# Designs tried in a protein design run: designed miniproteins, single chains. Part 111

Each design is a single chain, and the fold is of that chain. pLDDT is the mean over its residues in the fold that is shown.

## One batch from the design tools (miniprotein)

Design m3847
Fold by ESMFold2-Fast:
Structure m3847 (fold): chain A 68 residues (1-68)
Amino acid sequence: SAATRRAAVADLARALGISEETARRILDELLQGADPAALARRISERTGVSEATALRLLERARQALLDA
């Protein structure tokens, strides 16, 4: 649902310390079939969080969207 998508965007933005606009674009790429490992690497480069942490947060966001 749209509400679940908004919640997932907000949670990802808060966890990574990025804007909701940036988090929404990341989730849109993930839903369009982007490789989660490649996304995690790009997030790590931009935010300084580890690739493992970024990957875990992306999988959590994906799970929230699948439960909708």
Scores: mean pLDDT 82

Design m3848
Fold by ESMFold2-Fast:
Structure m3848 (fold): chain A 72 residues (1-72)
Amino acid sequence: MLESLVDIAREMAKDWENLSPAAKVFVEGALGLTDSDSHLTQEQMADAEVKESGKTMTTTIPSAGVTRTRTA
């Protein structure tokens, strides 16, 4: 479910640099990030915000200037 996955991904993003490659892929997928976003630092990933509106989810990382939207 999108909400539970997003909550887990946000918690994992707090320790981004200590995550396994599989965990990083999970966080990227759950937050709707792309391969071009994989260079983000731990501080930037910890700054990730998620907003839901209807069937859409928007992930914003203000410190990195990243905004990604996906449909639930």
Scores: mean pLDDT 69

Design m3849
Fold by ESMFold2-Fast:
Structure m3849 (fold): chain A 77 residues (1-77)
Amino acid sequence: STVDQLMQQILALYEDFTARVKAGQLTLDEARAIVDQMEGLLNQLLANPDATPQQKLEAGVTLGMMQLRLWAMQLEE
């Protein structure tokens, strides 16, 4: 389903983001671009009536964790 594909994209993007952060292989500009991409995916999920409240919550929490990490990276400049 479209929702399943969107959830897989969200999870894959989050996994890649966290792996790159952990490896020290992510610039601030790259991190901003990935967070912006995740926000776009979340907006698509939120607009989809077939997405469950639980899926929307999980995706929202994922974006929030990425935004918090980006904020922390900005403070370390």
Scores: mean pLDDT 87

Design m3850
Fold by ESMFold2-Fast:
Structure m3850 (fold): chain A 90 residues (1-90)
Amino acid sequence: MDEELLEEARRLVEELFEAHRAGDWERMEEIARELQKLEEQGVVIRFATDAEGNPIGPFIVPKKEVEKLSREEQVKMFRERAAELRAAAA
């Protein structure tokens, strides 16, 4: 169940960035409402920046995975995951 919600959230976030690049604010608002419904179902979506201030994310995780972590611990985890992905892509 939770993995299906996470996959739907990933798809919606990709569509959100596509709409943002297109300047389609109506579509962004629709997608944001769908993402809010997924957060009510226990999906957490976080946006973070690297040490240089560049966006790194989004990160989509089950609420139970992060609810015991502080905000700073969550940001650190996301930065570490982004650095690993960047190193693998280079």
Scores: mean pLDDT 72

Design m3851
Fold by ESMFold2-Fast:
Structure m3851 (fold): chain A 93 residues (1-93)
Amino acid sequence: KLEEFLEKLKKAMREVFEEAKEVADKLLEKAGVTDEEFKREWHIAGMIAKAGLKVEEELGPDYVSQLTESMTEEQEKELVEELKKEVEKLLEE
């Protein structure tokens, strides 16, 4: 259930990585952003958003909404940390 959702998000993230990175890089370049921490956070946010949209398309918005509404604060934190680690790993590759 929650583990399946996390695995689907990680898979979607890998599948959308190239497109999401290209879009984020273009936006950061146009905005004149040079701060490495801001660039990293921007990529993380963009990747999570893109992966979320793809999973929502597959599972439906009701399913995603129901899962997120039922998550505890600890589960949300763990989910975000796991997704952040996945993005950081993809950015280093």
Scores: mean pLDDT 75

Design m3852
Fold by ESMFold2-Fast:
Structure m3852 (fold): chain A 82 residues (1-82)
Amino acid sequence: SLEDKVEKLARLLAKQDEINRETIVKAAKEAGLPADGSEEDINRIIGLVQYYLKKKGYLPDDFPIDGKLNDEVREALKKYGE
């Protein structure tokens, strides 16, 4: 399912020492999601990750799904990967 792919994506990103465009594209492809590396595509991929982290309680319920990889999202991924 899409949710299973997004879970795999979040797990792959949580294992990265640095999360950037290249690691996002690689993780998305390994999770079975399409990724071309465009800004629109990266925004969509990170939006899926934000949605998943909110569902799992690693981001607040009111956290905006804006597709931006900010420090709050990076910290949430790090905690999720522990």
Scores: mean pLDDT 86

Design m3853
Fold by ESMFold2-Fast:
Structure m3853 (fold): chain A 67 residues (1-67)
Amino acid sequence: SMAEKLALRKQGEAAYHEGLEAAAQGDYATAARHFAEASRLFEQAGDHASALLARQQAEKARALAEA
């Protein structure tokens, strides 16, 4: 339903913001996990553009964590 998709999108936005906060603190491993969760939630919501953005942020954070 539209209500279920809206709830998933809001959860994705919350996870994305947690990723940004972790990245701002230099915790790239935690940031990568939050961005990956956000990407999955946005995909489930049908928001493919936000899912792609979150996935790219997860990939960047993962690379920084492995440095």
Scores: mean pLDDT 91

Design m3854
Fold by ESMFold2-Fast:
Structure m3854 (fold): chain A 61 residues (1-61)
Amino acid sequence: MSLAERIARVVVRTGLEKGLSPEEILARARQVADNLVKAGILTPEEAERMVEEAERLVKEA
């Protein structure tokens, strides 16, 4: 499993534990992805895949 997928799972799990809505969780995922690109941890393409995985996980929850 990629680093992007692992981070997506943590973001979704943490959001669900806090009782956040799907929209709030996805907004958080996009913010985290942007911050990780700025930090040089993810490429823009990896950040896009992270957000896509978060969207998939939220729909399955």
Scores: mean pLDDT 83

Design m3855
Fold by ESMFold2-Fast:
Structure m3855 (fold): chain A 92 residues (1-92)
Amino acid sequence: SEQRETLELIRKLAEKAAEAARAGDLFEAEIYLSLLAMAVEIARLAKLLPEEVLRRLEEAVRRAAEALAAGDLEAAAEAFEEAARIAEEALR
């Protein structure tokens, strides 16, 4: 249940971040990146997710952060969409 709630939150934050990036809203994308990164870190510290799921989410968040820092909103959107897919697959 707590694992499911955590994955649902991560999925929703990643979807909102991707939507912001695709809309060209860098400020909103950075806000959702911060919230997403925090949710993933809390999940890691609390051991709420399988190691492989956590590793994939951390890598997607890292790529999104690097893309936003470079001003590459398309690459950021793709990384956020990947994070949402990882969370969605883990929910099944």
Scores: mean pLDDT 90

Design m3856
Fold by ESMFold2-Fast:
Structure m3856 (fold): chain A 83 residues (1-83)
Amino acid sequence: SAVIKEAVILLAAATIYLSGADFSLSLGKKEEAKELIEQLKEILKRLEELTKVIKETDPELAKKLQEFIKKIKEKIEEIEAKI
C-alpha cells in the first residue's frame, strides 16, 4: 500500500529529525534544535493524518503508529524544555 509506505518513510524521517535535534542540543546548537523540532512537528501532523486512513484497513498497524507518535511527542517535550 502506498499509504503504508508513506507512513513508514515519515516515521523514519521523524526519528532522523528527533535524533538531529537531540544531537544539536548536545553540541549547544539550540536554534538548530528548535528548527528541527518545528520540521518534526509538521512530519508528525502528516503521519497522524495517514494513521487515520490506515486505521480503516489495518487498525493494529494504526495503533502501533499512534504509540510511536506518542513516544516521539514525549521526547519533543523533553527537548523543548531544554531550548
Scores: mean pLDDT 90

Design m3857
Fold by ESMFold2-Fast:
Structure m3857 (fold): chain A 98 residues (1-98)
Amino acid sequence: SLVEEAKELLKKLLEGKAIAAPALQIILNELRRTDPEAAEKVAEEVEETLKNNPSLLEVIKKGEELTKKIFEEIKKENPDLPSEELMKLLKERIFEEV
């Protein structure tokens, strides 16, 4: 389930795995479309975790930097692909790295 995937990604984020940050954001966005009540509950757990672990903000920042690097690599490999297809490849690559 997406809730279990989100909780596992939050655990990986707590372990310092920066790529788990963009992966968690993707799962939360999927949950907001399919199960908004579950998404709100998971978002509250994430917010509480960040309050209790302020060092995670630096891990999240590293995840953003990794996401930008991956996206630039995908654009170089696929210069003629439209933005929607590039975003799909980005999501696939993020989950491969997690």
Scores: mean pLDDT 87

Design m3858
Fold by ESMFold2-Fast:
Structure m3858 (fold): chain A 60 residues (1-60)
Amino acid sequence: SHAERLSRGARYLLSRLTPGEDYRDTGAGLALMRFQQENGLPVDGVFDEATRAALERLAA
């Protein structure tokens, strides 16, 4: 399902990224920035508190 795919994507990002780090110049950062854009967050490629909270919400 769409929700299952979103949950898997969120879990993937959570497993690969460290909170507070900047990923703008990486492949993981491209996926993170797309997630930020799709969830109305600032598209900065930083794994900040708001981005982490949104990912944890979807990963559940």
Scores: mean pLDDT 75

Design m3859
Fold by ESMFold2-Fast:
Structure m3859 (fold): chain A 92 residues (1-92)
Amino acid sequence: LPESVLEEAWAAYRKAVATGETQRVELPDGFTLEIIPLPAEGKVLLRVIKDGITLAERVVPQDISEEEFRAILEELVAEAKNPVAALVEAVR
């Protein structure tokens, strides 16, 4: 991901945790990151969406580091781009 997108996504993550409000970030290639705080669980749900379809999701602790967040976001985008490869691996 471009550095500017990673910086925007991290700022949105921090805002979601601070406010308890869902944040959305536009990613390259028509993907959208949705950041949904789950305050009752001390967690945040991250979703990568394209054309209204959730292609990848992960639940993370609210207190993750920026480095951990960046790694997870890149993993989610990779998963969203290659869902068929993930399905084939799971069936084998």
Scores: mean pLDDT 75

Design m3860
Fold by ESMFold2-Fast:
Structure m3860 (fold): chain A 59 residues (1-59)
Amino acid sequence: SLIEEKIQKIKEAHEQAVAALEVELSKSKAPPHILFVATALIRIGDEEDLKAQLELAQK
């Protein structure tokens, strides 16, 4: 269905955005513990945004 396609595209876009940010953090030569914390914070924020976007896509 169109809703399922929208949901899948939103999930893919979020995964690509997180992956791109993780690559940029890797290029920064930051210590591993800083990279770990930064990635966790990015994923927490992304999870809340993803939930909101999925609720909108279902309507």
Scores: mean pLDDT 73

Design m3861
Fold by ESMFold2-Fast:
Structure m3861 (fold): chain A 71 residues (1-71)
Amino acid sequence: MGEEQARLSLALTAVGRVLREAGDAGLAEDELIDRVSAETGLSRATVRRALDLLVKAGAAVRDADGRYRLA
């Protein structure tokens, strides 16, 4: 359980950082997941879960083109 929580925490931090780096232009879902997965070694499923949690928390938003950015 501690390892799963640590991996999710890492994914949340990495997704937030990558979205901040992308700025107002944002990133497409697959581009974001690929970048975070490549940087952290985390599974695509873990990264996608972290992205979903940030969107539900209102920390990230998805635009009409399917691109994600920080709220």
Scores: mean pLDDT 82

Design m3862
Fold by ESMFold2-Fast:
Structure m3862 (fold): chain A 86 residues (1-86)
Amino acid sequence: MTAAISAEEQARLEALIREAGAKKNSMEMADVLIEYIRAVIAGDMEELDKILEENKANKIDASLDQLRAAIRELARRLEEMRAALA
């Protein structure tokens, strides 16, 4: 299968991003976090680090910390699903 995450988990993460963006009325932050999700789904940890480092300069640390925790949880779940599919 092309995707190893459930639609429910992806929808939950997208909802978190939209909620965070709406709270700040900042679509720039939402766009960054969508790129982050894309990298997590692709399993590209190097791209994840790059996105985080680039956005550290924009002082999004507090919002990113909360979403990093949620994304780490999703990444761990993706690894569990990959192991189950093996």
Scores: mean pLDDT 58

Design m3863
Fold by ESMFold2-Fast:
Structure m3863 (fold): chain A 75 residues (1-75)
Amino acid sequence: SMAALERDRERVRAYAREAGLRQDDIDRLLRALDNGVPLETVLRAAEYLAARQAGEEPSAEQSDAYHEVLRVARE
């Protein structure tokens, strides 16, 4: 439902805000969620971005999730 999607969007925004992600990265994550990428995958992709921003090595799962987000954004 649209209500469930908005709840998922707020979860992504809350994580991204706490992690200090850039607005363009947040917009891309939300677009992927809007286009049917599962919440858990979008959250793993957000963790990838947070790790890169912190200078840490992302996990393989986080990297795969981020590549899926980019693919669905049709970039």
Scores: mean pLDDT 87

Design m3864
Fold by ESMFold2-Fast:
Structure m3864 (fold): chain A 73 residues (1-73)
Amino acid sequence: SLFDQLAEVEARITELVRKFLETRDESVLREVERLLDEAGALIEQYVSDPELVAQARQHIEALIAALRELRKA
């Protein structure tokens, strides 16, 4: 189901963020960005309400922007 796939993506992102905090490896943040884009694609595929899809995409873009700022710190 969509929820199972999103839960798996969330678990992977959580583990990668933990790894980044331990290693400070910027390549890990690029993998997080890839997984966030994957989550967005899953939402677009399974959710037919364009307003909810747009809201989810906006939240994902905000998270990606925050990760890019974290790389500069």
Scores: mean pLDDT 77

Design m3865
Fold by ESMFold2-Fast:
Structure m3865 (fold): chain A 92 residues (1-92)
Amino acid sequence: KELEELLEELKRAAEERRYAEALRKRLEILKLIEKTKEFPDVGEEDFPEAARESIRRIEERLLERVPEFQKAGLSVAEALELAAREEEERAA
């Protein structure tokens, strides 16, 4: 239910080049999957093809910042969320 809504928002954000928002939606999807345990085998290929490249580019860019945030004691998910926020600030 929520997963379908998040996938639609993810696709829309990627199409509108709101890449940091698209990554936030991807993180929410991953958290929902972990919480419900309904989709343990969901991979990148399960996302709309139009969104996959945009998400991949965002992840590559944000992964460069993740090690710095992890040194500050953040989890990978928290580090990606913080990096996505900083990316939005830079784009503005």
Scores: mean pLDDT 58

Design m3866
Fold by ESMFold2-Fast:
Parts: C-alpha cells; structure tokens; sequence
Structure m3866 (fold): chain A 90 residues (1-90)
C-alpha cells in the first residue's frame, strides 16, 4: 500500500545532523508522513551514523540511502515532499 513519505536530504557536517534531523522529523510529522527516507553523501559514514542515532528515538520507519545512488534518486521521485539541509561552504 502507498504511504506518505518524506525525504530529508542531509549534506552537512555530523555535528549539525541532530538539529537537521529533529527539524526534518518535525516537518514530516506536521505533514503526516508515515515513513522517512534520509539521503546522505556517499561514503560519509560519520554523517550516516549521526542520522541513524538521531532517528532511533522517534521509532518512525526510516531508510538511510546515499544521495547520489539510484535508490536515492528513486526515493526523491517517489517522495510526497522533500526537505533539504546543505552545508554552508564557500
């Protein structure tokens, strides 16, 4: 069955991941999303771990996928809404 899905793009340093995930989850909750997909940069194990740790307390169904992967691109196409967090880099 089709369920409302929120995609959260997290391309930020690990230290800011908790704030981004908390904000993203709050937005997803307001929109009544029943599942979350978080996209992280490929090979960024620290950011991936920080995302998984930040999501664990919520008990919401989630997947963590790579931003540039075929699965990540598919999640973006199927998303009911997308929330993006980017690093402010010069």
Amino acid sequence: SLIPIAVIVVDIPPERVKQAVEDGVKKANRLRAQAIVVLVPAGDEETRKAVEEALAPYGIPYKVLELDSPEGREALRLADFVIEYDEETA
Scores: mean pLDDT 79

Design m3867
Fold by ESMFold2-Fast:
Structure m3867 (fold): chain A 88 residues (1-88)
Amino acid sequence: MDEIVEIANEIAKKLLTNDLDEEELEEKVRRMEELIEKADLSNPEVEIAIGTAISIIAMVASLLKKIGDPQAETADRILERLEEAYAK
């Protein structure tokens, strides 16, 4: 499930560089939620890909919070949405 990890890396780069278009960000997050909700969690490779993608966002959220970046709140909201999609 390479797409979800690629999107997570794109979101991470945008958050770290403050290169955010809110509509583009929303589209990417929504795509990640759809990929998680439609995922075959019985496949270990899919489970690992989702876990990796969530971990990337979690790491970025933690880093932004530590340096006092206002994008930390945006990253936390994205993380909450992805964790909620995974919990279903």
Scores: mean pLDDT 82

Design m3868
Fold by ESMFold2-Fast:
Structure m3868 (fold): chain A 63 residues (1-63)
Amino acid sequence: AQEILEAAEALRAKHSDDKSLQPLIDRMYEDARLAEVAEQDLERAQKLVQERTKERRKEREEA
């Protein structure tokens, strides 16, 4: 997500006079937002796996 956003900002700053790039820049901002949501979902899934692993470890320590 962050890399797409940085690339969009760089294109906008460097090629502000190139109107053919404006639709691409706008799409990159939208793609960055969607990618961020997808990354948050992945992070949540990874945290759930880690929590499950910690719970199993805790159960072994309590048993």
Scores: mean pLDDT 71

Design m3869
Fold by ESMFold2-Fast:
Structure m3869 (fold): chain A 90 residues (1-90)
Amino acid sequence: SPEEEFEKLLEEVREQVLKAAERGDAMIEAGVPKEEVIAEVERELEAIREKLREAAAKETNPALKEKLEFEVEMVEELLERYKKYIEHKA
């Protein structure tokens, strides 16, 4: 169902966001330059954002579309917060 597909997509998105953050942190601990870490994490998070935007564009159920659009906004906010976090990490 559309609601089951929505929940599955959200679970996948949350897992992908967490894994991107964990990879970024691991790269910093391994001594990878911050610029390379930022570029890698930004690439992964932008792919997640586009995935959600595509899902929202295809959704015909108004309530689910609004929820998907809200999740796009939330991922965009997380993207900006994570960029700031990495830029300021020692």
Scores: mean pLDDT 81

Design m3870
Fold by ESMFold2-Fast:
Structure m3870 (fold): chain A 66 residues (1-66)
Amino acid sequence: AEEARAKAEEKAKEAAASETAEQAVQYGQDGRPYVTEAYKQDKEAGEKAEKAVAEGVVQGLERAGG
């Protein structure tokens, strides 16, 4: 029971991290993206988002090779 809940919470956190990342990124007048100071305080959310990106790259390679 606890394992199932921990897994569900991890997925919920990853989904929230993705949404937070989109809102935490601001575009300056130069059109360049930069991370807001509010997002820097949530570094753990950033690390989880980075892992999700790495997994996406692996899946992309698998699709290209298939």
Scores: mean pLDDT 56

Design m3871
Fold by ESMFold2-Fast:
Structure m3871 (fold): chain A 71 residues (1-71)
Amino acid sequence: SRLEREREEARELARRAVEDPSRWEELGRFMRESSQEAAQAGITELLRRVAGLDVPGSASIDHRGIEFESE
């Protein structure tokens, strides 16, 4: 399915974004243009990597132009 492929692409993009923060700008844009479900998959992967890895400093994708909704 197209959705499944977009989710996989979002995941891979997220993995690369963790390595390079500059990639987060492209990841954010890709997720915004893609389906929300794909964006969620990408965000989830990114959070897993950031939370699992001891990353120096505060890494927030919302800083790249993505808004977080907490309810």
Scores: mean pLDDT 64

Design m3872
Fold by ESMFold2-Fast:
Structure m3872 (fold): chain A 83 residues (1-83)
Amino acid sequence: SPQQRLQQMSDNVYDAVQRAQDAINSGDVDSGRRYLDDLRRYGQDLVQAMRDAGYSQDVIDGTQRSIDITIRYLQDRIQQVES
């Protein structure tokens, strides 16, 4: 169902963020980068699923902005941990 698809994509995004944060916090920047790439893909899938489910453009734009902010935050943290 569209609702089940949206829930799955939301869960994938959430899990990717948590895994990236955990990897970065442990100093495993290579794993952090891989989970960040997963986050980018799942984020695109979530936005597409929302569009297909008939969400308004304003809501879709807000979701995309939140994902982009999170990606940038994690990228900046990876750069700070690398020495």
Scores: mean pLDDT 88

Design m3873
Fold by ESMFold2-Fast:
Structure m3873 (fold): chain A 68 residues (1-68)
Amino acid sequence: MLTQEERDVILKEAVDRAKAAGLTPEQILRLTRAVLEVIDEGEKEGLSFEQVRERVDATLDRLIAEAR
């Protein structure tokens, strides 16, 4: 199970990456909801912090491509 601090790190990295990609505030909000869902799913599967980060990165690649 991830700590709150580990969840916060993943979320911050995701938001920072979305901002760097030039997403709008509305797109960032949608992306944040999707990332939180991926984190929750990963926790239910018993994934490690690094495995959850990898899944979040894959989700970010997809969502950023869809937003551009």
Scores: mean pLDDT 82

Design m3874
Fold by ESMFold2-Fast:
Structure m3874 (fold): chain A 94 residues (1-94)
Amino acid sequence: EATVSFRMSPADLAVARKQAEKILAAGGVSYSERPGPDGNIVATFTFATSVGSYTLLVTEAHAKEGYFRVTITLTGTGDTQTLTIERRPLVSTE
């Protein structure tokens, strides 16, 4: 198995959860959350490597403006599952 962890703001967490639903439905992946400092959550994905191969690409775009992109692609059984997490500004809590 392989494990990948990301530190996320509350706004990014909602996006990550929706993206995780697509991968979790395919099986071979688990998702967990733990509290971090400053209201950030650490989100962890665990993969069963025997069900395919995976590629992790981490790209920070405009990091000072809160943009980052993480792509995790699972390929092996004829199905490809991709998780993309993009940090977005929070506009709805004012």
Scores: mean pLDDT 51

Design m3875
Fold by ESMFold2-Fast:
Structure m3875 (fold): chain A 83 residues (1-83)
Amino acid sequence: MTRVRIRDKAEAEEALEIVKQAAREGKTVVIEAPEEMLDVAEELVRRAKEFAEQEGKVAYVVREGTRFVIAFLPREEVEEQLA
């Protein structure tokens, strides 16, 4: 399990590289950000999902307050269920 803290935009860019590596390896990443940086954390999560999709994986995200837990699942034939 990899933990990443985002306190500023530079740390967010570094976090994205860690998240991409975790996506390729199918590992879980925990992102922590203060409330004022939640927008930056949400953009990072969005980019993580896009990257996972490009790699043929699904990013499963759970938000717990100021924490985002991202689990990268290997190919799971997830139907496009927009419900």
Scores: mean pLDDT 74

Design m3876
Fold by ESMFold2-Fast:
Structure m3876 (fold): chain A 74 residues (1-74)
Amino acid sequence: SEMEQELRRFREELVERIAREHGLSEEQLQSVRRGLDQVIDQGLRDGLSLEEIKKRLKEAARVVRLGFEERRRR
């Protein structure tokens, strides 16, 4: 569906930004993609709107990004 294509595009933009900022390994990038895909799948199962799923994706990506920033400092 168009909604699923938009969500996949949005997810990939978030993953690419995390990859650029943190120099992640392929294993780490794959884990991030799996986590964000679970957010999409759950949101679609729950019948959430495109905007609500995008909000949840942004929140999940922010948590991931902060975790990598903290590890880099320590």
Scores: mean pLDDT 82

Design m3877
Fold by ESMFold2-Fast:
Structure m3877 (fold): chain A 90 residues (1-90)
Amino acid sequence: MKKIEEKAKEAKEELEKKVLEVYGDEKLAELVGEAMEVVLEALKKGLERGKITEEEALKRIENMKKNMLGLIEKLPKEQLEELLLHLIEM
């Protein structure tokens, strides 16, 4: 659990920094951080229920980080915001 939380924290910080560098938008950086926290909560529930392994959770965090970093370089600000809101909202 703690290793998953630490990996997610590192991914969150890296993504927030990248959003600030590309868009200069503090609120959008907060939004990407919130999206990472939603993903972490889902992974923690999966681990507690025995549906995923710690290794699988770590790989999912790394893959999400890499995919999101790629999107930050390719998407307009407005499209990234819509995508992140979709991830956070039910």
Scores: mean pLDDT 83

Design m3878
Fold by ESMFold2-Fast:
Structure m3878 (fold): chain A 64 residues (1-64)
Amino acid sequence: SMKEIAEEIVREVLSEKPKSREEALQLLIRKTNEVAEKYGLSEDEKNEILREAWRRYQEIERER
């Protein structure tokens, strides 16, 4: 599902230990683009995954 893909992307970004929210967002965008190309996702599906991943990343960040 798109949610599972988004969670996988968030986990990968967190493992790279971004120094700032800006770096995290740039990593999320790059990883989402890579996944979209690999799985042949549409622009709408890519944008939905990116929105979900960014929301999840912010939730985890707030819990720190």
Scores: mean pLDDT 83

Design m3879
Fold by ESMFold2-Fast:
Structure m3879 (fold): chain A 55 residues (1-55)
Amino acid sequence: SITEELSQLLEKATEAGRAGDNETMMELVNEYVDLIKKHFPQLLPKGSELNVYRK
């Protein structure tokens, strides 16, 4: 489910940050934000730039 996917992304981002892999952490955070925008747009601040690392 999408809720489980969001939880897994947060856990992986936390683990990457703990390991000092900030690039991977930012990529996971951006993916998490994209999923929230797509499935739960009401949970995001309007006019916020939450894309930290996206190429």
Scores: mean pLDDT 72

Design m3880
Fold by ESMFold2-Fast:
Structure m3880 (fold): chain A 81 residues (1-81)
Amino acid sequence: PVTIVEDPNASLDQIVTMFRVLAHELKKIASPEEQKEIDELEAEADEAYRNNDRERLLEIVRRGAEMLGKLLPSKDILLHV
C-alpha cells in the first residue's frame, strides 16, 4: 500500500520535487507503455506547477502514487508532499 501525507504548508517546489522523485522511481520499474503514462503525468505536473495550481499538482501526485501501488502492491511506501 502507498500512503500519502499531505502538508498544507508545503511549497509547490517541494511538491513538484517529490513528484519528480516518484516519477523517476516509477520509470525504473515501468514497462514502455507505463513509461509513456508517466511522461504524460510529468508534463501535467510541470503545467500545474507553472500555473501555481496546488490542487492539480496534488491530484497528479496521487495518480502517480496509485500507479506505484499497482506496480508494487506488496510494498509499504510513505510519500510526504
Scores: mean pLDDT 79

Design m3881
Fold by ESMFold2-Fast:
Structure m3881 (fold): chain A 94 residues (1-94)
Amino acid sequence: MEEEKRKLLEDAFKRAETLLRQAGAASGPEVQAVADEGIARMREVLEKYEDVDEALAGIAQVLAETANKMLEIDPSAAPLLVEAARVVDEARKA
């Protein structure tokens, strides 16, 4: 039960990480730097919280802040960032 919830959290983080890396790679080094910082902050949240719901809420918050910064630099990143937000939101509803 707890292991299953933790796996859902880890899978959601990994999918969001992949989407952020893709958005950064497509948009160039300034956006890549923002994506990398956001991924590092999401990883800190994942390691800090033992409660899955708290970790998912923290990851969603960091993702929203990171996505906003990336969009200010390159609005074309929006489709990948919307998908990353959807992945985390779906995990929070499970």
Scores: mean pLDDT 84

Design m3882
Fold by ESMFold2-Fast:
Structure m3882 (fold): chain A 81 residues (1-81)
Amino acid sequence: SMMEEKRLKLEIEILEGLALIAYGIGLLTGDPEFAIKLLEKIREEVERLKEEAKKLGLEEVAKYAEEVAKKIEEMIKELKA
């Protein structure tokens, strides 16, 4: 189980970093649509990892994924405004 926990946590951390980069690009470009599409795909991946963590009984990892997904939803809302 340690390898599964480590991999899921690392993958969520990487996705959070990628979301921050996408959000930054959205703020710097005249076309946030591309950034929004990337953020939506990253959010879907984070949600998938949350469900995997739940199935494995990794409650802490699932909560972390949920927190990251919420941050991404906020980024998308800001770019749409």
Scores: mean pLDDT 87

